Designed miniproteins, single chains, continued (2). Designs and how they scored, part 23

Each design is a single chain, and the fold is of that chain. pLDDT is the mean over its residues in the fold that is shown.

## One batch from the design tools (miniprotein)

Design m4776
Fold by ESMFold2-Fast:
Structure m4776 (fold): chain A 120 residues (1-120)
Amino acid sequence: MSPAEKLQAFLNEYVDATYDYRKNKDYKKMWEVFEKLLEEALKDEELTEALKKYLESILPVVEEMGDPFLLGLIYYALGLIYEKEKDYEKAKEYYLKAAEYFEKAGMPELAEELREKAEK
């Protein structure tokens, strides 16, 4: 698949999972789907670069939506991407932002895991 086709496949699964999450508020299922999608995407350098640009471009839109869990997922993804790129300072910043929003979403255990990851 081309990088654009790979990104579209990721986005289709992400949108479907987000739709289900918004209907039922199943945080665990959304987290599991999103982690699996990220794990697969991060194995592909072209997809990782395309995803980074996409996520950075949609950050203001997701912030306007006002859902702290969904915003936390975007910051978490950016943290993983920058960590893979060896930009540890940006990775730390994004992990701390993800932790802040997961805490606001009522997920303090997940927030603490990301704070520990930021101390890397």
Scores: mean pLDDT 83

Design m4777
Fold by ESMFold2-Fast:
Structure m4777 (fold): chain A 70 residues (1-70)
Amino acid sequence: GLAGNGARAGAAALQRLREERGLTDEEAQAWMREHPEESARLAREAGKRRYGLDLTEEEARHGVQFAIAG
């Protein structure tokens, strides 16, 4: 459902921050908390690129919150 796609996109954004910026999981989660709008955009882009998902901004925000929560 909706939650599964958002979670995958949020996880993909977190992984991208780790790989491209050299952040730890904790640092990537902290960055996502401080930059919620940019994190949602990254989740939409990562979800589309990796899984072909067309998420709304709200769905992406929920995915980011799920990734931050662990």
Scores: mean pLDDT 78

Design m4778
Fold by ESMFold2-Fast:
Structure m4778 (fold): chain A 98 residues (1-98)
Amino acid sequence: RKEEQKKLLEEQKRLLEEAKRALEAGDVEKALEYLEKARELEKKHASLIEDERESVVHYTAASLRLTGIEYLAEHDPEAAIEELESEIEALRKEIEEL
């Protein structure tokens, strides 16, 4: 279970890093593609949470954060990059604590 969670978190971190690089290159469309893939991984992550309430809360919170970043990517790419850096750091810390 911990290995499966770690693998999902590492894949999520990679997708957010690629989204950040796309935004730094001015490629908003490519960044949005990576964010959509990250959303799919968050759904898989939620499915590994046995408690239904925790699963729903996790996915809802993750979905809202990603939706905010998607909005910023189109309207304020610099703010989107800052949010991605925060999310990447949070994932890195979570992976270390597994």
Scores: mean pLDDT 83

Design m4779
Fold by ESMFold2-Fast:
Structure m4779 (fold): chain A 94 residues (1-94)
Amino acid sequence: MAALAERGAPTAEALFDVIEAAKKEGKTQFDATRTEAGEIIVMAADADGVTVGRKAKEGDPGKTAPENLKKLEELIKKENAPQHVKDALEEIKK
């Protein structure tokens, strides 16, 4: 699923930079952010596009489609993403 820039997710510039780096280097790029609103956002950018997982703050339902969650889990395992990205994905899965 494409960028969630509207809710203080990574800025459009940050998302563009991650996508450009993934395309230029031919390597999956990861980002994990906790917003001021308490949302958790994890993204993986590869040559095929960006996959985003999100867990809303308390009281809001999560917005991550099952297909996106599965793709994020597979990419994180395959590319051995940083620990903070793995931790953020586990929070989204709760």
Scores: mean pLDDT 63

Design m4780
Fold by ESMFold2-Fast:
Structure m4780 (fold): chain A 68 residues (1-68)
Amino acid sequence: LEARLQELVARYRPQAEAARENGDREELAELILAARREALALLEELGLLTPEMLAEFEAAVAAGLAAV
């Protein structure tokens, strides 16, 4: 699971870094939300979406959006 999530993060990292460097908060927020959708779909497909995992993931997404 973590390896698959890290691969997903690696795909979004260059775009997120470019958006952050350019101060493009809208683009960064869109990238965070797109990554969230893919990560949740992956967790559901693998049957690994627990209430604890979902809560931790939602907290991380909220923190990421607040940092934008």
Scores: mean pLDDT 72

Design m4781
Fold by ESMFold2-Fast:
Structure m4781 (fold): chain A 61 residues (1-61)
Amino acid sequence: SMGELVARGLELLSELKELGMPEEELRAIGQRLDDAVRARDVAALEAIVAEMEARLKELKA
């Protein structure tokens, strides 16, 4: 569901912030999430969430 994707995106954004992702990069991702939600674009939300999960993996390595 869109609500679950939004919740996951916000959770990932918090985790990326804690791992020290640059503020500008966090803002850019947050804007992309907001744009996708406003457009009700589930495919875009899924892509952004997948990208964030991949980034989280990189930062944990």
Scores: mean pLDDT 85

Design m4782
Fold by ESMFold2-Fast:
Structure m4782 (fold): chain A 65 residues (1-65)
Amino acid sequence: GPPLPAYSAEQIQEDIDAAKKKLLAMGVPEEVADKILVDRDEKVGAEARGKINKASKEEVEENLK
């Protein structure tokens, strides 16, 4: 079958699932977490992953302010 790159769809989905659980556990609003997940669905794997990590980190930092 076709080769699975290091950035496979399953790997990306696992990271997104973990990110959502972390966001909810950290007290991030469910609507915000959902928006981040919706964005990943429209973006390519690499772009979506970078944006999710950056968005979640910025959300946490702003919540600390």
Scores: mean pLDDT 60

Design m4783
Fold by ESMFold2-Fast:
Structure m4783 (fold): chain A 57 residues (1-57)
Amino acid sequence: GAAEDAAKAEEVERRALELYLAGKMSLEEMQQIGELMKQGRYDEALALLDEIERRRG
């Protein structure tokens, strides 16, 4: 529901900013996350963040 979507959106925003500030995410990857967020595709944005973390961990 809307509350779950809001919580997922907050998680995506937090994790994306942490990765970007740590130098572990490119501007291109940030733009991809932003595009998914605009489309309400929060689960796909979270999956992309998981992949970025795995590649850089």
Scores: mean pLDDT 83

Design m4784
Fold by ESMFold2-Fast:
Structure m4784 (fold): chain A 80 residues (1-80)
Amino acid sequence: SSKEKELEELSSRISELLKELANTEDPAKREEIRAEIRTLVEKAMRIEVELGLYNIKTEEELEEEIKTLVDTLLEEVEAL
């Protein structure tokens, strides 16, 4: 489906941004990249919930999962 394709494209862009973040020394640009990663992760997880890939039933649970995934991805970037 188009949503599955969008999810693949979002995942690819998130990976690209994480690589850009690792190679960025400017604090202002780093914050911009982090903000974009958070936005794309939120979009991706909302699509995954809509496709039934996650058993998340409440908006609160979804927000906590988004925060956890973003924090994990950013922590894995050595040059934060």
Scores: mean pLDDT 80

Design m4785
Fold by ESMFold2-Fast:
Structure m4785 (fold): chain A 82 residues (1-82)
Amino acid sequence: SLAGREATLASLETDIEAALEMAEEDEELREEVERARELLERARELVEGSEEQQREARELLLEAMSLVAGVLLRLAMDRVLE
């Protein structure tokens, strides 16, 4: 549903903002979060398009989610391994 898509996009944007705040001292992690943000922005342009554009948006969102999850995991590990 459209509401479900908006909720998913908003959730991912929140995770990106949280990751960016947490990664403020780590340039490499910030670059990965910025890449995830770029993918999310591209996906937002495609989610209301054709079936092909919606499939592309899904792939972009999966990549963005994977990047953010990886950054959040590395940030958690860094806090344990200090």
Scores: mean pLDDT 81

Design m4786
Fold by ESMFold2-Fast:
Structure m4786 (fold): chain A 56 residues (1-56)
Amino acid sequence: KKLEELSDEEKLEVYNKWLEVAKQMANGNEELFQIMVDYMYEEAPELKEWLEKKGL
């Protein structure tokens, strides 16, 4: 809930875990995968900002 309390390593772990869940939910559907990723960024805008700052 408070991403500022997480280390860069922990933020990357959260990101990878959410990507894993998004891939499983999309089950190979690219459009569904994109929707899940967009939802993730809406729920955690600080994570999106951190990723953009890191060039990921």
Scores: mean pLDDT 74

Design m4787
Fold by ESMFold2-Fast:
Structure m4787 (fold): chain A 66 residues (1-66)
Amino acid sequence: MSREEAFRIAEGLAYQLLLDGKSEEEVKAEVKRLLQRLFPDMSDEEIEKLAEEAVKKAKERIKADG
C-alpha cells in the first residue's frame, strides 16, 4: 500500500468520525491508531504527519459542504 492509499484511508476515516460528532483530537488519535495497524513499518513521524493532513483535509471538506 502506497502513501497515497494511506492518506485516502486516513482522510475517509477522519471524515466519517467528524460527521459522527467526534472531536478533532479524538479523530486524530483514531486515525493514528488505524495507520499504525495498517502500516507497521511506517515511522511514527510519518503516521503523525499523515494523520494531521488527513484530519485537516476532512475538516476542510466538511466546512465546504456544511
Scores: mean pLDDT 80

Design m4788
Fold by ESMFold2-Fast:
Structure m4788 (fold): chain A 92 residues (1-92)
Amino acid sequence: ELEELQKRLENLEMVLRILSGTSSLEEMLEKLRRKHEREPSPLLEEAIELVERLLELKGQPVTPENLEERIELYGRLIELLDQIRAEEAARR
């Protein structure tokens, strides 16, 4: 259902805002790029690519396929951000 996919996307966006400390995909991309400049990481490179793809999809018509792809990408991005946070904590 389109409405169910939309709600799932909204929930993932809320989780991502809390986890990233940013209010938009554009702010998140900027923050990730700054982190990568300071300390390059394959995880940061993948996270940047995912945010760029999400921004691309945001400009496209809303379809079930578009929403499903965005949900999948948001899920992967959340996992990557958790991994990045864990690695940062471990380095001390």
Scores: mean pLDDT 81

Design m4789
Fold by ESMFold2-Fast:
Formats: C-alpha cells, structure tokens, sequence
Structure m4789 (fold): chain A 59 residues (1-59)
C-alpha cells in the first residue's frame, strides 16, 4: 500500500497511543484535562488538541 492509503487507514482505524489514551481518560473515564495531561506527561493544551482531533474524526 502507498503512504497516502496507510495515513488514511491510521486516521480511520486508530489515533496515536497518546491520543487514544487522552480520549479514553477524558471521554470514557471522566478525567479532567489536567489529570490526563499529568498522567500522559504532556500539557493541557496538547490534551485539548488530541480531544478536538478525535471529535473531528468521529463527526
């Protein structure tokens, strides 16, 4: 498969591991952005970006 098809497949089937964990913590577990950021070792702004990306893919 070419890289374009692989990129589309990754977008459609899975987010990166950190993006998936952020979504699960916030949307499923009801964790705050601050808690998700702390657990993942990233900023709250990055968590917010990950959640926005996931919602865009789900819409």
Amino acid sequence: MDEELQALGRAASTLSEKEQRAVLMVELAGRSYAEAARMLGISQATVRRYIAKAKALAA
Scores: mean pLDDT 70

Design m4790
Fold by ESMFold2-Fast:
Structure m4790 (fold): chain A 58 residues (1-58)
Amino acid sequence: SVIERHRALLADPEALRAEAEARARGIGEALGFSEEETERLARALYEIERWVLSRVKP
């Protein structure tokens, strides 16, 4: 569930990074991004997700 996902990601920064990388890979493959562009997207998604999750109190 969304709540379980948020709880797990808040407890594990490595899981948060892994999820951001997986999302960036999926988006990059769908849109034809280069590896460099996909890496930049992964970093952006990590920062955005981290910021969003920091606002959620489980």
Scores: mean pLDDT 74

Design m4791
Fold by ESMFold2-Fast:
Structure m4791 (fold): chain A 95 residues (1-95)
Amino acid sequence: SSRFEDIRKYLEELVNDPSMTDDQIIDEAVNLFLTELNDIYIDNRFLPSDKLIKLVEEEAEKFREIVREVLDPESYRRVLDRMDEILERIKKKIE
């Protein structure tokens, strides 16, 4: 989607910024994921819980693929662990 292309471009800009540390890139990617998932949750609260959970999981997977492609393997691993914690917290709010 155009949204995920914008996310990809933003993360690519961060990775290519020589002033950014790996820790800063990781934190920014995690914050971007948190914001995106919260926006999806808020905008789609009218959906039944099962459908909202599925939507949040599908959007999280798309974000994971972008991070896997854009970040180095070590940074990707660290982002993935934090993203999984965020996804579980949002799913608990829906349930």
Scores: mean pLDDT 86

Design m4792
Fold by ESMFold2-Fast:
Structure m4792 (fold): chain A 76 residues (1-76)
Amino acid sequence: VLPEDRDTRISPEEASRLAAEFIRAVAMEWAGDPRAYEVLAETYARAAELYKKAGKNDKAKVYEEKAQRYRALYEE
């Protein structure tokens, strides 16, 4: 359900910080910085915690999986 299922209820402060971290990670990846994958992993982990706090456990699991995938990339 689109109403009440959107991220519009996430704290503005938390949403802004996540957006800034995603932008930074993308810029680092474009520059070829291997730390970009580490930053992405941490950002997805934080997104998962926010969804879990909001009671959206299914979405939290999806973001946790994304965090694990990016963590595996920078550990290679």
Scores: mean pLDDT 67

Design m4793
Fold by ESMFold2-Fast:
Structure m4793 (fold): chain A 69 residues (1-69)
Amino acid sequence: KKDKLLEKIKVLQEQLKILEEELQRLEEKYRETTDEAEKQKLKERMDGLKKTMQTLKEQIDKLKREIKS
């Protein structure tokens, strides 16, 4: 049971890492961009990724609490 929860946490952490790398790429592009319209599009995409990452962090935290309980 514990091993199954640890594997789920690992999968979610790997997904979170991929999203963090994508967010860094978008943040770099945002810093380089001088076009205000393009900056707005990048900000919206970054906000979307941050929301997805928050959901994954909440799932990871829930699973970690189950292991420690």
Scores: mean pLDDT 83

Design m4794
Fold by ESMFold2-Fast:
Structure m4794 (fold): chain A 89 residues (1-89)
Amino acid sequence: MAREKAIKILQEKLGLTPKQAEKVLDFLREVIADPERRERLIKALNLQEDVEKYKKEYSEEEAFIMAYLKKVFGLDEETAREVAKAILE
C-alpha cells in the first residue's frame, strides 16, 4: 500500500508511467540506503547546496530526495517535499 501510494504520487507529480515511477522509487530507496552512493550522486548532480539547505530543517535522506527531484524533474520545494515523504514511507 505505501509503495502503491508513492508510485501514484510519482506518476502524478513527475508525469511518469507506472513502470518509470517504480524504477525511480526503487533507485531513490537504494541510494538512501547507501550513504557512499548517495554522496557520489550528490557530487555528480551538483546537489550539495540544496542538500545543505534542506537538511537544516529535514532529515538527510529527505533533503537528498528533495534536492534530486528539484534538479532532475524541476519540482518546486513544496511538491518535492510531498513526493519525498511518500518515498520515505
Scores: mean pLDDT 84

Design m4795
Fold by ESMFold2-Fast:
Structure m4795 (fold): chain A 93 residues (1-93)
Amino acid sequence: SELEKRRQIERAIALLGAAKVYAKNMEKKGVPFEEIKQKVLELIDRAIEAAKDVPEARNILTEAKKQVENAKSVEEIVKILDEAITRLRELLV
């Protein structure tokens, strides 16, 4: 149903939001970039699973995952996550 798809998208958005907050907070604490990146990728994988029945959301999340795998800074990760959240929010309209 559309309500079930909406809930899956909202869950994925929440997980990406958590990943963004995590990355910014861990950078401030001096946690190594590679450790931050690994945890962000784990949260993206959870978001992909949350969106399992919404192909458009899974495509956005899979693209974001590939971009994060190639990211060189927390600033780049945050930008990637913000763009993915924006695209996911468009699916809720």
Scores: mean pLDDT 92

Design m4796
Fold by ESMFold2-Fast:
Structure m4796 (fold): chain A 96 residues (1-96)
Amino acid sequence: DEAREAFARAAELLRELADLAKNVYKADDSVVESFATPARLLDEVARNPDLELARKAVERIERLLEIGKQVMPPEIVERLEEVLRLARRGLEAIEK
């Protein structure tokens, strides 16, 4: 199932980013949660694909990436771009 695999992979990458923010960059809990919250939404969508939940997850990641481009290291931004690409691919697969 293309959609479920895409969302699951996006969630895994986003959890890795949350761990990186916490353990390497020693970011505030609010920053860590900004990665962890969309990851939980993507995990839910991966288990039970729901169009509205998928759209909300994509929107949260888009906003996070917009902020991230201004304040985060390029490596983090690149990983967020991959998360967004995967989430969008999953959303497109549900919409069809």
Scores: mean pLDDT 82

Design m4797
Fold by ESMFold2-Fast:
Structure m4797 (fold): chain A 66 residues (1-66)
Amino acid sequence: MIREAAERLVEEASKLNRDEAVAYLASLPGIGPAAAEEITRLIEEGRLDEAVKLVTRRLEDAVAAL
């Protein structure tokens, strides 16, 4: 469930230019600016599985804090 959400978020970010992708990801709960930059870098490098894992971890941490 959370992994599927993370996959969709990474896919949406991959359709945006760099600045738009960082802004989009940073606006999401639990991601923040630093993680958004790292996720965008992983997408640029074609490391999509690692980007999905990072988003999944951040979303799980955010849900656990609720």
Scores: mean pLDDT 80

Design m4798
Fold by ESMFold2-Fast:
Structure m4798 (fold): chain A 92 residues (1-92)
Amino acid sequence: MKLTIEAEYKIEKVEKDGQEVLKVTIRLRITDENGNVLLEGELTFEGTPEQVKEFIDGLADALERMIDDPEAKEKIREFRNKVLEEIDKLSK
């Protein structure tokens, strides 16, 4: 099955309990070749840079297990790498 994956992210620095943490928001939509929406949602996670990276890795792994399209899997890996790179830039 050919899949179209659209993913957007936003990463913010937020104060929690007097410490600076990261807040990541991901918007994800997966459609099939007929334009049917298979998955659509928004996910938000707050934590240390390490916790946010673990969340992103877990999400990418789960999505790759759900999809059989090699091109869609590659897009998920590229999205993961891009988000992890931005987390590193924000965490110094």
Scores: mean pLDDT 81

Design m4799
Fold by ESMFold2-Fast:
Structure m4799 (fold): chain A 77 residues (1-77)
Amino acid sequence: AALTEEVALAVSRIVKAAIDGGEEHARQVAQTEAERLGVDIEVEVKQGPNETEITITVTLPDGRTLTATVVVKNAPA
């Protein structure tokens, strides 16, 4: 379905925004995509000493939720 494809693309854009510009940029992109698609999107970025974890949760109008987690390993010392 078109909505599922658009949601997958939105998740990809949010992940890219988080990697390129951090949590604040990711949240801005998520808000724009949520408004455009008529869905709810939550983004959480957890920074650890060795890795950054990006969790994106999308709630569809039919009540289904999609969760994507991306782990970025920090540069080796």
Scores: mean pLDDT 80

Design m4800
Fold by ESMFold2-Fast:
Structure m4800 (fold): chain A 69 residues (1-69)
Amino acid sequence: GVTVSYEVPADKVNVDELKAELEKNVDGLYGVYAVNTPNGTVQIKVRASPDAMDKVQEIIEAKGGKPAD
């Protein structure tokens, strides 16, 4: 699996709902971790199969998330 980080505005995301949506819609999801940042965002770290990453990105970007390097 691979791990990718995303940054999402805290006012645009409910972390529990996002985790549930990812678990429901993404095959090959291995883990989702969320950390609040001091800048009003949440960093979402997703571990999944490489083939699942396009769907993960689609779901998170729909919530205003951006890939974090």
Scores: mean pLDDT 80

Design m4801
Fold by ESMFold2-Fast:
Structure m4801 (fold): chain A 80 residues (1-80)
Amino acid sequence: MEEEARKLFEEGKKAYENGDYEKAVQLFRKAYELFKKIDPTSPLALEAKNLIAEAYRKMGDLEKAQEVLDEIVEELKKSK
């Protein structure tokens, strides 16, 4: 559960550090889904989504990066 989510998040960070941004996105998305199931207000879920946006930016996919950032903004507006 939480341990699995943290493991996926750490593996995502390793993929990101190694320049494997596509794999990092996949791992961070899995971590995000698990963090949200554990705690809908999880700061680690927000961090995973932020890193997905950064990974897309590193890949030059500015459209997908912006879409993820817009999703973060909308989640923050609705978090009350």
Scores: mean pLDDT 80

Design m4802
Fold by ESMFold2-Fast:
Structure m4802 (fold): chain A 74 residues (1-74)
Amino acid sequence: MPVPEGSSPLTQFLWEMSNVLKEGEEKGLSLEEIKEKLREKAEQFIAQETDPVIRAVIQAVMDKELAELEAEEK
């Protein structure tokens, strides 16, 4: 799904993460498959981003989402 026009890199990343979570739920993907897809998206955005602050924020958002998914698994 395309991101909204004029979105910042962080907003684009959040949009892509939301799409991965939605697709994972709709397709019945395992927790590990969803975590792998989220990591791949974060790595793609970090690789394309030159601003170290935005890269750090993307990494922090990814770490938080992975921690929340693991907490649900117990």
Scores: mean pLDDT 74

Design m4803
Fold by ESMFold2-Fast:
Structure m4803 (fold): chain A 98 residues (1-98)
Amino acid sequence: MVVLSEEELEKTREAMIKGITNILTTEAGVSEEEAKKFAEALIEDIEEAKKLKEEILEKKKDEPKEKVEKLRRIMDGLIELAEEIAEAKKKIEEKKKE
């Protein structure tokens, strides 16, 4: 619905990555590097994001179960939201053609 310039698209992408990274680092104790990779995958490749989720959870398996479950819940919620956004974007694209 909004035509964004290449610069605006890049800034939007960076803002989303920063926001998701901040949530994962502050709420779930994920490292900034891992959180950033997951955030980038959520935007570019949801299947890669699902793989990164399992990788991050495996790396955290020695942490208290309660913390691991909180992290899983946050990451699952972000993946679900990303899938909903992708579907909504597809519906908007379809409406744009009518």
Scores: mean pLDDT 75

Design m4804
Fold by ESMFold2-Fast:
Structure m4804 (fold): chain A 81 residues (1-81)
Amino acid sequence: MGILIAVALKHHADLLNTPISYQEVSELVEKYFGVPVSPQAIREAEERLRKEGKLDEVYHSLPLEIQLKIREIALEYADSK
């Protein structure tokens, strides 16, 4: 589950024109969701989902409370940068 959260967070930030690195996404997912996900695993999952045309679907496939937390993190990151 953590890898999909990481991909959704990165994609959401990209859509807000506030791109987050794979390393930063890994750190944010561990901090807010308690799930360790390597930057390499996030990159590999993003590449696979992009090839499948599912990058934009990942966020909406997650539970609502996870979606809301991703949105909150992305906005907070944009403001703190």
Scores: mean pLDDT 81

Design m4805
Fold by ESMFold2-Fast:
Structure m4805 (fold): chain A 61 residues (1-61)
Amino acid sequence: RSVKLEILEEKKHDDYYEIKVKGTTTVPGLPPVEEEFTFKDSPEVAENGKKYIEKQKKAYE
């Protein structure tokens, strides 16, 4: 079993940051399962969220 995370969309606004992420879970012999989620937070927190997602991508690649 493996999990892949990818950033689909990033938008930076004056008061908040919006990021959409797609997670794909793959199990041998089964079709992949895809899930999408979006979070919105302050611009300062946004950089931490982006770094978190990049770390997860490296861990599950």
Scores: mean pLDDT 67

Design m4806
Fold by ESMFold2-Fast:
Structure m4806 (fold): chain A 59 residues (1-59)
Amino acid sequence: SDIEAMLAGIEAGRELAAKGASPDEAREQGYKLGNEIGGERSGELGGLSGAMAAIEVKR
């Protein structure tokens, strides 16, 4: 589901940012996880959520 994709993206983005990854890397990983869960649209949501979570961790 879209919610599952967003949550997966957030979790991945937070973990990646904590390890020094960029928001762009978090977006890419979130997209892959979201796409696996619910296809292209869920991938876009997971990617966006991952990038936003990574930005929050790095502030």
Scores: mean pLDDT 81

Design m4807
Fold by ESMFold2-Fast:
Structure m4807 (fold): chain A 82 residues (1-82)
Amino acid sequence: GEALEIAREVAEEYADESSPEAELAALRRLAERLEAAGYTEIAELARQTVAALEAALANPSPENAQRALEAQGALQEAILAA
């Protein structure tokens, strides 16, 4: 669907960068593009994924890692369903 194409384009924009900062920038860009396209709920999931990854980077713990994985899974499921 359109949301998946937006996600693919964002991934291509950031393909040459593998830093945590680039990953967070890509997710913020994904949220902005999804919001602009009218996918407000999926954009919110992308913002929640940013927050979860920032928490995991600031304090690496099994709990924060699990929250980040759950946020990424929810975002991916929503993109594929749209």
Scores: mean pLDDT 87

Design m4808
Fold by ESMFold2-Fast:
Structure m4808 (fold): chain A 69 residues (1-69)
Amino acid sequence: MEKDIEILKKAIEKARLPDGSIDGPKFLEVAKELGASEETINLIKEAMEKKGSDRLTVEEALEIIEKLK
């Protein structure tokens, strides 16, 4: 879980847009590249699906990290 938390923190930084929101597809791609678990990947997919949008807020991305604790 600790490894996936660090992966998500890096993915947030790399997927952050100029307005401060998170590019969901980019967030997912970076997390996969950094070796996130299937469980973590599914949490990202679920967050995008629930919102019905490819754009996440920082708070929504941080909620995924909280679910991994």
Scores: mean pLDDT 80

Design m4809
Fold by ESMFold2-Fast:
Structure m4809 (fold): chain A 99 residues (1-99)
Amino acid sequence: SLEELRKKFEELKKKKRVDINSTNPEDRISATSYAVAVAIDAVGAIFGGSEEEMRRALEDLQLAIEAFKDDPETVKIFQRLKEELERALAEGVPRDPLA
């Protein structure tokens, strides 16, 4: 669930332990959970976050890109989310002209 992933994300952020290439399955599961949590938080920030939430998600994406540098597919996802967050921050949250 999203709540469980968010809690796991906060725990992993504090520990700063990420090893996607670990031979230990639990470490790989933890790394995958962290990656998913970072992506979910970034998407949430893009679609409904405050400027503070967007800046925090951007910082978390920067840390995740470094942590996952040996996994190019995961890095591509984080880089795309980073680009979207940077765009949203630069342009502001656009008012829906139909709302």
Scores: mean pLDDT 70

Design m4810
Fold by ESMFold2-Fast:
Structure m4810 (fold): chain A 93 residues (1-93)
Amino acid sequence: SDVSRLIDQFAAAARALDVDSARRILDQIQQQMQSASAAQLQQTVSQLTQVARDINAMIRAETDPDRRQMLAAIQADVMRVRQDAQRQIQAQA
């Protein structure tokens, strides 16, 4: 799906520590979520959960404190968008 492609692009931006690109892509994901079905939102939640796990693994492997802080900020943004998707699923139930 279009959202799956955006999530892959987001994961690449996160690995590059490109915070500005990561946030721009998350904004695009949120725009796509506005017209998404409950099934599409559930898929998005699952994919964002996997991305959050991957970022957590990167945080655990990172030795530079500034880079760890950047990854933690990106992870917080992922968790916010995931929560927004879950709230939208509840609103459609």
Scores: mean pLDDT 85

Design m4811
Fold by ESMFold2-Fast:
Structure m4811 (fold): chain A 85 residues (1-85)
Amino acid sequence: MIQQIQQYLQNGDGSTAMRLMNQYRDQISDRQRADINYDIGVYYYRQGRYHTARQSFIRALELDPNNRRAQRNLRIVDDDIRRRD
């Protein structure tokens, strides 16, 4: 399931990745859901969708506060939003 979600993100289909995560949420742990939300955040960040990326990183940290990659990328996207807004 997680590998399929990551494949959709790699192929540029963030909407399908989000749908699959929600569909299989009961079959994946909070840590795994945090990792998926992090990957969704990276996907949207690469598309220049900084506000959507920010929300995905926040969601990852709500599920796993110790996710250092999400903490780091949240700081990066916050800086990008401040420079552009």
Scores: mean pLDDT 79

